Designed miniproteins, single chains, continued (4). Designs and how they scored, part 12

Each design is a single chain, and the fold is of that chain. pLDDT is the mean over its residues in the fold that is shown.

## One batch from the design tools (miniprotein)

Design m12409
Fold by ESMFold2-Fast:
Structure m12409 (fold): chain A 93 residues (1-93)
Amino acid sequence: KIEEGLKLLGQGKYEEAIELYKEAIKEDPNNVEAWTNLGWAYLQAGKYEEAIEAFKKAIEIDPNNSLAWKGLALAYHLAGKDKEAEEYLKKAE
């Protein structure tokens, strides 16, 4: 499912990728990779608040996931929340 989602993202099919990652999460709610990829799919779709929620969930499960911290910082930046973006970017390092 995750590999199929990545293929859909590469094709610009963001909504289809989002649904695929949501299905993966329903099967395994602790799947950090699915939550992280869902966040990236939401960012590409311009859904910044949803991306923030997905990345926060990935970090709750695995606080050492640097890709989720980077994604969270980017999502806050794109949402116009630069102060939060700077704080989360420091945690990604």
Scores: mean pLDDT 82

Design m12410
Fold by ESMFold2-Fast:
Structure m12410 (fold): chain A 76 residues (1-76)
Amino acid sequence: SELEKFEEQLETLEEQYKELKKAYEKGEISKEEAIEGLKRGIGELEKLKEVAPEELHERIEELIKELEKEIEKLKK
């Protein structure tokens, strides 16, 4: 179904965020690279929200907020 396709896209973005965080924690990427990756992730989530069913909007918004909080933590 179309909903399943959007759920898979959201899960892919969630996994990309987790891998980005792991890479930073391992020292494989700089803080600046991590922030750039998180900002890119937010952009992709915003685009997904524009086309995704309403049922996914809360989950997408929650992930955007998590990425925004992580950026703020990294800037400190």
Scores: mean pLDDT 86

Design m12411
Fold by ESMFold2-Fast:
Structure m12411 (fold): chain A 94 residues (1-94)
Amino acid sequence: PSERELTRSMAEIGVASLKSSIKSRTRMPSPEELRQDIELLKRIAELAREAGDKETLEEIARLAERVARMAEEAGDHETAREARELAREARELA
């Protein structure tokens, strides 16, 4: 139905926007930025799950793993752990 198509589009736009933002970073992000990245990824994952959008869930998993690596480099092990858990959950749903 059209509602699922709209939800899918929102998830796809969200993940593309966040991916572009992360890719354009030329410096190590702050712990606050990494936390925001995870919060946004969680919200986008919810939309992708509702839409049954496996492709977007796979992209979310990749971005979550990237955020985990950045958090680990920054010494934020808790944020890295949360990001890795999100990546695992997204892969399971994909």
Scores: mean pLDDT 82

Design m12412
Fold by ESMFold2-Fast:
Structure m12412 (fold): chain A 89 residues (1-89)
Amino acid sequence: EKEERVARILERADVIRFTVDGLLEAAESFYEWMLEQGKITEEEYEKLKADIEAARASDPSGAVERALRNEAIYDGKPLEEYRKALEEA
């Protein structure tokens, strides 16, 4: 059951990362579209882009992966080692 629990945690981390990255990409594309339509200024666009970069720098998705990578739930093993073990099982 430990292997099942680890698999669920890894799947959840991947979903969170995919969802957050997808939302940030969608927001960036939307802001680019608004700039192209003249609905916002270049100054406003740079500010919005800086907000997206700040969100990436705070790394909400990567924070989950970093926590899993070095947490007791892996018995000290990194995320990649556990993923490889699950793929080989």
Scores: mean pLDDT 57

Design m12413
Fold by ESMFold2-Fast:
Structure m12413 (fold): chain A 72 residues (1-72)
Amino acid sequence: AMSAEAQALVDEGRRALAAGDYGRALELAVQALSIDPQSLEARALAEEALYRGTGDEAARAAAEKIRQELDA
C-alpha cells in the first residue's frame, strides 16, 4: 500500500500531467518514488510524464506495461 504522502504526490502529478506540465508531473513522480520506491502508480506517472515531455518511446512502452499491471 502506498503512503498517504506518496499518494498525494501522485495525485498532484496526475493533475500536472493533465494540465500539460510534464516537468512538474515528473518531479512529483520522482518525489513519490523517493518515499515509496516500489509504487507502480508513481513509476507509471514518471514514465508517462517522460514520454509526453520528450517523446521517448521506451518510456511510453514502460508506462503501458505498468498500467496493465495496475489493472491486474
Scores: mean pLDDT 78

Design m12414
Fold by ESMFold2-Fast:
Structure m12414 (fold): chain A 90 residues (1-90)
Amino acid sequence: MSPEALFVAIAAAVALGLRDQARRYSKELDEVLKDKPSEAAALDTAGYLIGVAARDDPAERARLMQELVDLVDKGEIPEDELTAAARAAL
């Protein structure tokens, strides 16, 4: 997956409280950006902060879930537990 798709997946997983999915995508981001560890750390941190903020903001949460679903429909993110939860949250 692209770093941009992984960023959205991390933020969405954090927003939904799916800790194992957030950890899995964070590890994939670290592997994709292994030669750019500062960029990986910045995206992980930003994704976490956006996800946490979205927990208390229904409009931002819905926007984030829609971004994730759009990436799945484009084939940029595979169908999994996170994507099923995002569709249910819309």
Scores: mean pLDDT 84

Design m12415
Fold by ESMFold2-Fast:
Parts: structure tokens; C-alpha cells; sequence
Structure m12415 (fold): chain A 76 residues (1-76)
């Protein structure tokens, strides 16, 4: 189960790097894509029974925050 979580995190990081490195995307478009990815990651976690459906919004916010912090570190 932890291995599935790390697999999802690694996939998310790869997709985030593609978003950050896209010069055609505005900051608003990047934030929108991060939100969309956070929702998809949360859906996959629910599908794998790693997160309860009732916690969906909270886990989306946690993932979104983590991805935004990761982007800031990569931009430095």
C-alpha cells in the first residue's frame, strides 16, 4: 500500500515537472493543471482504498499544497 502511494507521488512529480517546464503555460494555467492533477491523484487513492471518499476534499488540498511547494523548490 505504501508502494502504491510512492508510485502515485513519483508519477505526480514527473507530470509537475512537465507543467513547470512548459513555457506556453501562464501561472494561472499551471495552478489549474496542478488542481486537476491533485483531483486525479485523490481519485486513484480512493480507488486503491488508501483514502476514504469522505476525506476527498481534504486529501485534494493536501496533494495540491505538496505539489505547489515542490514546484517552488524546483524553481530555485
Amino acid sequence: EDEELEKLAKRALELIQEIVNNPELSEEEKKKKIREMSEEIAKERIKLKLVKREDFEEIVEIIEYALEQGIKVLEE
Scores: mean pLDDT 68

Design m12416
Fold by ESMFold2-Fast:
Structure m12416 (fold): chain A 61 residues (1-61)
Amino acid sequence: MMSPEELSFKGAKELMISAGLSEEDAEKAARKIVEEAKKQNRPVTMSDIVKAVLELKKEKE
């Protein structure tokens, strides 16, 4: 059985790739948001994913 942390990472990565990020960028961003959520003892939210996608797209442009 996958842990909630593993499920959150996989889901976030898939969503970021669908939003137009490269697999490498999506993996790094998904790992960061999962780690931050874990430090704060909270679940990963759609807001975390959207914010990460927007910040990465802003940095590339």
Scores: mean pLDDT 76

Design m12417
Fold by ESMFold2-Fast:
Structure m12417 (fold): chain A 71 residues (1-71)
Amino acid sequence: SLLDKIIEELEKLIEQLEPDSPQYARVLYRLGLIYYQKGDLEKAKEYFQKALEVDPSNEKARELLEKIEKE
């Protein structure tokens, strides 16, 4: 599917990025969003948590993580 192709490309991209860079954090956040859209809440939580470890200032990731935890 298109979503699976996007996931594969983002996973390849993250391998090429500097760990703990702003771009790395953004790719983790995007992976979280895609898994959330697919209904894979466990993977969405994992990626949002990882994104927040790298960039604690991402309010949107925090809000979505709290929403998933409340559901």
Scores: mean pLDDT 84

Design m12418
Fold by ESMFold2-Fast:
Structure m12418 (fold): chain A 62 residues (1-62)
Amino acid sequence: SKIYEEAKKKLDEAFEGKKNGDLEKAQKASLETLELMEKLSDEQREELQKEADEKDEEILSE
C-alpha cells in the first residue's frame, strides 16, 4: 500500500515534469517509479502501468 502510493506519486511527478518540459525531473521521477514498481505485486504493477499508459495518451493528445 505505502509503496504503491509512493510509486503513484512518482509517476505523477514524472508526467508533470513532461508537461512542463522539465525533462531532467521527469526522467528522475520515472526511474524512481520503476524502482518502486519492482517492489509491487504483479497486480499493483499492472494497475500502475495502465495509469501510466492513460497519462501518456493524454500528453500525446494535447
Scores: mean pLDDT 77

Design m12419
Fold by ESMFold2-Fast:
Structure m12419 (fold): chain A 98 residues (1-98)
Amino acid sequence: GEGVELAREALELGKRALEAAKKGDLEKALELAEEAARKLVEAALLLEDVLKGIGLALRAIGLELDIRKYAEKGDGEGMVEAIERLIELAEELLKELE
């Protein structure tokens, strides 16, 4: 369904963000990670379990804020770690949407 498509797109964007961050392109990594996080929020809010959906959406928002903060500091290592957590969240959400 729509939620599965959004979560898959978020996973792909997250993986691209991770590669950009590893190459030191923090601006591109931030752009891709913010897009991934927004798609994860939309996908999470499509869950029938409304409370679980809200919890997953808040986790995506928190990770987006952390990634932005690391980008502003030029902390590539912090960005990589936060983006890896965003990818894990996308994988978790895909399992819930199955």
Scores: mean pLDDT 89

Design m12420
Fold by ESMFold2-Fast:
Structure m12420 (fold): chain A 107 residues (1-107)
Amino acid sequence: NADELLKKGREAFLKGDYETAIKYYEQAASLGNAEAYLELGRVYEKLGDFEKAIEWYEKAIAIDPRNGIAWAELARVYYKLGDEEKADEYLEKAIQSGNTAYALLVK
């Protein structure tokens, strides 16, 4: 069920229907789908709402603190906002959470 909602959200997102994408992603997220939290963060970034993007990435981290992708996305958003100190802190957490791809890029 959550995976089907996630797919419908992605279809809406690809068509530029961000309001419909958000509704499906919120439903998937309510069922505990961690990917839906990441997709909600990404859609709010696309809309320029970085505050809501941060909230959804933080929710993804709350579900799985080892989600290195969520930490990396949070770091990227803070970097865009000019908060390099927070960006570096969250990037370090992405590396420590076992995201070996980011560890290889930094070293």
Scores: mean pLDDT 81

Design m12421
Fold by ESMFold2-Fast:
Structure m12421 (fold): chain A 78 residues (1-78)
Amino acid sequence: SALLEEGIARLKEQKERAAKLPDPEVAELLVKALDLAIEAVKALGAGDEEKAKELAKKGEELFKEAVELAKEKGLKLP
């Protein structure tokens, strides 16, 4: 449980950094991806492995979109 709480805290810190990115479109995609990652960790903590996998997959897809958009704009992700 402590490990899950620490994981969520680290993801929240990453979300705060992502929200401060200069490009609002890239920031929004990363924040959404990190929110899904946080929800996936919470689902794992609740024993819902199927929901956790679905949320993790959706988060990964948004993260890939953010990376590609950042690359097109010449931005470095945090």
Scores: mean pLDDT 84

Design m12422
Fold by ESMFold2-Fast:
Structure m12422 (fold): chain A 82 residues (1-82)
Amino acid sequence: MVEESKSKAPQLTPGKAYISSYDLDGKRVVVVNLVNEDGILTTIKLTYPKSVPDEEAFEEAKKKALEKMPNAEITVLETPPL
């Protein structure tokens, strides 16, 4: 049975890059979720010591996202969607 949680990845839109972060064992992990125009999801994880400012970590993540998908629309989320 039944009813099926059938929503996939939370509303990840083709052509978008989603950037989020979380803390793990005294480090900050920044997650980049890239969805290309074919709907294929690529996940990149960047790990930083907590001494690195959030803005610096997110700027590097944005650069990585644009390196993979130059025309991607970048969206920052408070928590990883996946």
Scores: mean pLDDT 71

Design m12423
Fold by ESMFold2-Fast:
Structure m12423 (fold): chain A 72 residues (1-72)
Amino acid sequence: SPSREELEREVNIGMARIAISVVERTLKTNELSEEEAKEMIKILEKAKELAKDDPELVERAEELIKRVKERL
């Protein structure tokens, strides 16, 4: 039903927002190993899939992926 689809979408967007925020905060405070950087990219790629219906969150995840890659 529409109500179930809406709840699933909101849960997925919420999870993606949390993941993006955690990665962004970690990038500000920590030096990254190559292994940590690869793990962050995986987390951000999953966040993009969860937030596919939110273009702003997808853009934030893509920008963070670029920033992680620039540190390698």
Scores: mean pLDDT 82

Design m12424
Fold by ESMFold2-Fast:
Order: structure tokens, then sequence, then C-alpha cells
Structure m12424 (fold): chain A 81 residues (1-81)
């Protein structure tokens, strides 16, 4: 349970780094993997938010906006640890 949350946070942090490096394909993959872990952890609403952000990465949305939204999600998940 806690291990799933910690792994999801790690994947989201790696996704932020991938966005910063312009590796959008890797960012999308990492966000979708994190979303699956959050579904297993019993947090499906946050998982859906990550899936929506992955779609925004596919649609060439603004990187700063994506990163800020992902940082908010990390803060929310860290409060659950």
Amino acid sequence: KKELLEKAIELIRKAIESVKQGDRENAIRLLREAAELLKKAGIPETALSLERLAKKVEENANDDDIIKNLEVIIGYLEKKL
C-alpha cells in the first residue's frame, strides 16, 4: 500500500524530469505507469488526473503547466504517506 504510493511518486518525479528534457514519450509512459499504481493503491481519482495530464503531454500542452500540476499531485500524495 505505502510502497505503491512511494513508487508512484518516484515515477511522477521521473516524468517531470522527462518533460523538462523534452522526452514527452517517456513522460507519457511514466505517468500512465504511475496511474496504474495509484489505482492499485485505491486512489482512482488521482490516477485519472495523471491519465488526463499524460493526454495533455500528447497534445503538446505547455510544459510549465504540466510540471506545476504534477508537483501539486506529488504534494497531495506525500501527505498520504
Scores: mean pLDDT 85

Design m12425
Fold by ESMFold2-Fast:
Structure m12425 (fold): chain A 65 residues (1-65)
Amino acid sequence: MSKEELEERLEELERRGARLALRDPAVAQQIGTLLQKARELMEQGKYEEALEQIEKAEALLDQHE
């Protein structure tokens, strides 16, 4: 997966997390932590590890939305 695709997915999940924060701030905080970790991994060039964090955040959003 490209850096551009990962960035687009991060921005989408950040928007979804912000909406969830109005209903479930505790889960939204967990998602925010995963997305922050993904950004840090991307800055280190660890795109496969960043994708894993993104997929974990996406799964939590799908479960709680």
Scores: mean pLDDT 84

Design m12426
Fold by ESMFold2-Fast:
Structure m12426 (fold): chain A 95 residues (1-95)
Amino acid sequence: MKERLEVEAEVALVLMGISVLLTHGNLPEEVKELARRLAEALGRGDWEEAIRYAEELIELAKKLKEENPEESEFVIKVARRAIEVARRAIELGIR
């Protein structure tokens, strides 16, 4: 199977989600900074660092859920996808 191409395609979709997050919605700068760091880690293939930033982003989004429920849910969705992609890349030995 084309495992590397599949991971690269999934990374591209996550990066699109991060771009939507950064350019649309009214999110705190702290969320945007973590999203930028997540995008950078994913772009470098630093899967362990990407998982760490994505987990931090989920926890931050959960705290904001009452004030920004739709935006927070979208942030959590994008971050969870990033974790799934990064874990799959690690399992497949993709650098």
Scores: mean pLDDT 82

Design m12427
Fold by ESMFold2-Fast:
Structure m12427 (fold): chain A 93 residues (1-93)
Amino acid sequence: SLDKQAEEYLRKAKEYEEKGDFIKAGNYYNQAGVYYYQSGDFEKAARAFELSAKAYEKAGDTENAKISYRNAAFLYKQAGDEEKAKEMEEKAK
């Protein structure tokens, strides 16, 4: 299932993050977000994109971080979390 694929990608992202490979961590968190989005789980998708953005920030990849924060903002809004959506919008500036 898409949720199982997302969970596997979250696990791999965390492994890369623990190794200090923040670009790969960001990429795997981002793909997990895509899988959760395709499954209709907007809350988990938003969280995965937020983790992707934070990983890209640690890597110094400001462009991908902003894209992931915008994706998180959109999905937090779809999930009804307006407070988190605004937080992510501010980080995407």
Scores: mean pLDDT 92

Design m12429
Fold by ESMFold2-Fast:
Structure m12429 (fold): chain A 65 residues (1-65)
Amino acid sequence: SMEEFVDKVVENFINDIKEHAKSKEDILELYKLYLEYAERHFTPEQVERFKKKLDEKIEELIKEL
């Protein structure tokens, strides 16, 4: 489904952040790159879901730092 596909992409990007980001600055740089990816490859509806899910996951990740 559309939701499953978007959620899987978000999960892949969160795993990338966990593996490669060492600071909040790194997270912000990767976040920008991921949004550019979503805008290029997804429909507006998919971008909205992607951004919402990614924002939620990043908020949780920052709280654990």
Scores: mean pLDDT 82

Design m12430
Fold by ESMFold2-Fast:
Structure m12430 (fold): chain A 59 residues (1-59)
Amino acid sequence: EPLTEEQRKAAKELWEKTNGRPTLEDLKALAKELGVSVESVEEAIQEFNVEEARKKKEE
């Protein structure tokens, strides 16, 4: 299930803090804090990964 706008923002902050490489423990901790599944957080992180990889390579 997709994250809310606020939850997605928290996931993006985690993603940026970990340079796009959050560990499984980071994903689990955030998912627990937001009350969502680890898979939902991972999907958001993967979407950010695609966007960030594109932006970094185009820089």
Scores: mean pLDDT 75

Design m12431
Fold by ESMFold2-Fast:
Structure m12431 (fold): chain A 62 residues (1-62)
Amino acid sequence: SEVERLREEAERARRLSEELFEEGKKSDPRTGAALYSAGAILLAGADVNEMLAEEAERAARE
């Protein structure tokens, strides 16, 4: 379902962001800044996908 797809994409994005943040901590400041930025973008996308999933789930329950 679309709800399942959106939630799976959100979980994948959160896992990738955690990996990027951990790699950023081990990197030089410039590389770390780029990795932190990429991770933040993934987290923002995950939040949007969760909101869309909640809306779709509510519509399906009506």
Scores: mean pLDDT 83

Design m12433
Fold by ESMFold2-Fast:
Structure m12433 (fold): chain A 60 residues (1-60)
Amino acid sequence: MSPKVQQALFEFGRAVVDARSVEEVKAAGDAVYEKWKPSLTPEDLAQLRAAFDGAIAGVE
């Protein structure tokens, strides 16, 4: 896993720690994804998206 993906996941984790709803988790994921999108490869973006989808599934 690239250091950039690790940093993006760390930022996502911090953003969702106080999330009270699936909508807040989705908003946090979208914000982190858009921030890192221009700096990541398609493979790294796929890994990041999979982690977000897993977190959302865990809340629902």
Scores: mean pLDDT 76

Design m12434
Fold by ESMFold2-Fast:
Structure m12434 (fold): chain A 66 residues (1-66)
Amino acid sequence: SQQAAIEVGKAVGRITKVAAEAEKKDPNLAKEYQAKRDEMIALVAREGVPGAQKAKEIADEIEKKY
């Protein structure tokens, strides 16, 4: 459970950082990143550890895209 919380924290932290950078450049990108962050949180709440792994994948995709 603690390891899952650490993985979630890392993924959410990464998305939050990318969202903050996007907000400085384009408000539309900020909205997209906020939606992705909410999606990650919902996945974790619904699926637990599998959700945390999916959240990490979403964070990786956002970093590659931008």
Scores: mean pLDDT 71

Design m12435
Fold by ESMFold2-Fast:
Structure m12435 (fold): chain A 81 residues (1-81)
Amino acid sequence: VSEEELTAAVLIVEIAVIKTLIKKGADPEEVAEALEKLAKKAEEAGFSKAAEYLRKAAKAAKEGDREKALEYLEKAMDELE
C-alpha cells in the first residue's frame, strides 16, 4: 500500500476511536485537542477536506455539540475513503 493509503487508513481508525470517546462522554477539551492534532496530520498528508471537517468537529466538540461533532467526523471519514 502507498504512504497515502496507510495515512488515510490510520486517520479513519483514529477518527473511529474519537467517535467512541465522544459517545462515552469524554472531556470536550481533550476531544477537541485530539481532533485538532488529527486535522494537522490530515492536512500535512494532503487531505485538506478531511482536515477542514476535523477542525469543524473539534469546534463542535469544544462547544458541547456532540451530535454536530459526530456528523463532521462522518464527513471527514467519507473524504478519506
Scores: mean pLDDT 83

Design m12436
Fold by ESMFold2-Fast:
Structure m12436 (fold): chain A 62 residues (1-62)
Amino acid sequence: MSKEEIEEEIDVALARMIAAVAKLTGDKEEAARILREAAERFRREGKEKAAEVLEEALKELE
């Protein structure tokens, strides 16, 4: 496996952890803020799959 594939899996795992922690806050507005901010950061870094994971979690809060 390439280094790029491993890095992508790590980024996706990190995104899933961020989403899980955000949902544990008990505050939908705060969770949405955390998810949106993290998704924007991953997109700026070109980590589109990680950003998509956070965007899907954000959609679940709607």
Scores: mean pLDDT 78

Design m12437
Fold by ESMFold2-Fast:
Structure m12437 (fold): chain A 70 residues (1-70)
Amino acid sequence: SRDEISEIAQKILEEWKKKNPKLSKEEIDELIERVEKAVDEVLAKDPNNLEAAKEAVEKVVKEFEEEYKK
């Protein structure tokens, strides 16, 4: 369900925050918004594809890390 994906996303975000303590609240909020959008887009196409939704979360986090280091 979407709730399961939200829980997985929250765990990924919490681990990422722990590793990146210098992030502002604004940067964290932006990452959360991007994650939510990616999940919504994947689930809109296939609401039962939890694996694709999880992969989308991980991809968004990785892309945000790349942007953060620019």
Scores: mean pLDDT 73

Design m12438
Fold by ESMFold2-Fast:
Structure m12438 (fold): chain A 99 residues (1-99)
Amino acid sequence: SAAQSLVGKTFEYDGSPEEGARQAAEEAAREILKRLGIDSKIVDVEVFELPSQKGDKRLYLARVRFEDGHEVIAFLEVEGNKVTLLGALVFGPDGKILS
């Protein structure tokens, strides 16, 4: 899976942990679609902090929507000034997971 090839990738950020998660999700989602040969623009990004924490780490779920109807759900961990992609799911315009 194109999404699996990015698992464990780390992004550095400035600002709030939520903003770091948003930026990392956008970069990961664009790269995933590029690797799938899909050319589309991001139209919306929603970021949700998960209520559980592990030590000083924060967990986020991000939903990235594209103009053509593709969607990426990214699971992210924020620690210090770094965001790590823990996992991602890719959905086609029909709402089905891309295998």
Scores: mean pLDDT 84

Design m12439
Fold by ESMFold2-Fast:
Structure m12439 (fold): chain A 60 residues (1-60)
Amino acid sequence: ALRVVEEFESIERAIGAALAAIGLDPRAKVTVKGTTVTVEAPDTPAGREALAYVRRVGRE
């Protein structure tokens, strides 16, 4: 399993990233606590894409 934890600048950005991750891999387990987003996904192309997206957006 793959896992990423990213902190976002706002709750709105965190929620947006979480929804996008679910859209990229519907099997991803996404948890949002305030501005912190945790994504756990299987090691598949879809799972890797979901984690890469959240990591990329979290670094904004």
Scores: mean pLDDT 81

Design m12440
Fold by ESMFold2-Fast:
Structure m12440 (fold): chain A 87 residues (1-87)
Amino acid sequence: SQEELERILENLEEFRKEAMGQVAYDNNEKWKEDMEELRKMIEEGVPLEEFIRELARIEPFSAEVLGTVPGVDEELVKAIERAKKEL
């Protein structure tokens, strides 16, 4: 659902801040722009498959690492892994 995807993006943003530190995150304009693009896709109701492909394209972390983010279940991990292999 849209609410589930929004929660996942919030948790992913928190994960990125923890992974690189708040100061480094605040100075990473590309990651901020990428997160804004993903949020816009959710707001516009883009199909889940298109959202997963864009997430896989821009997200530097592996599907296994992303699976540690709260709200990312095994099915979503497999979808991200598949999308990354198709890049």
Scores: mean pLDDT 75

Design m12441
Fold by ESMFold2-Fast:
Structure m12441 (fold): chain A 65 residues (1-65)
Amino acid sequence: MEASRMAAAGIRVVALSIEGKAVGRLRDGVLEVYTPGDEEAYEEVKEEMERFSEETGVEIRVYRR
């Protein structure tokens, strides 16, 4: 259980893996990820975040704007 580390890692992964296609925010203990753009950008972020959530057990919600 690493709340602070997971928050920092999640935000960094979003920024580095998809180069600003998404914005990560920790809210109420859940990492929220917002993806700008259409299905293409959403699919990229969703795949990356789903893998990260599976590996770490962190609750992550991905939203498309």
Scores: mean pLDDT 61

Design m12442
Fold by ESMFold2-Fast:
Structure m12442 (fold): chain A 67 residues (1-67)
Amino acid sequence: SAREVIEGIIMHELMKHFGLSEEEAREVIEMAKAGASAEEIAEMLMSHGASEEDALKMARNILKALS
């Protein structure tokens, strides 16, 4: 499905560019699906070493892609 393709792209970006494991990347997607804010998703990414700017940009893109 289109949703599975979008989720796969997001997981690949989280793993490759943010250094998350597959399980960590999946957790971020589930947070977004559960209605987490961009700030909440960004906090998760920052806990994995992302800068605030990069984390917020990625969080916004994830929410937009999954909306």
Scores: mean pLDDT 85

Design m12443
Fold by ESMFold2-Fast:
Structure m12443 (fold): chain A 79 residues (1-79)
Amino acid sequence: LYEEAARLLREAARLVEEGRVEEALRLALEAARLLEEAGDYRKATGVMMVGIAAAVLAERGDRREAAELLRRVAEEVEE
């Protein structure tokens, strides 16, 4: 489960770098949903917040920073 959520977040980071922001946000929200289904509401909330922040950063042109946030939270999810 956590490995799957982290994989989705790393894919979201790649999509953000490609400018596919809506798809990246969708994957980040799917990762949050998986964590919520596992009962890990703390990690689910963190992923959702980071996913939204990354989408905002990407829309304003900061795609690299957005991707870095998504990769960071993927590492935290696997802890």
Scores: mean pLDDT 85

Design m12444
Fold by ESMFold2-Fast:
Structure m12444 (fold): chain A 64 residues (1-64)
Amino acid sequence: DELKKLIIKLIALKLRKIGLEFEIELLEASGKLDDPEVRAEIERLKEELKELEKEIKELEEKIE
């Protein structure tokens, strides 16, 4: 069923979001924010998080 597949995908995306937020928090807590490589990694993860949030929103709108 199409709806069931969308719900499963939404749950998977939300779990991925939690994991990504946790990774960002760990990197920020590492105390290595003076390292440009660490800052670039955090920025990349934040960009991925923003894209993921857009995908979640679009999928939630389709389920309604």
Scores: mean pLDDT 82

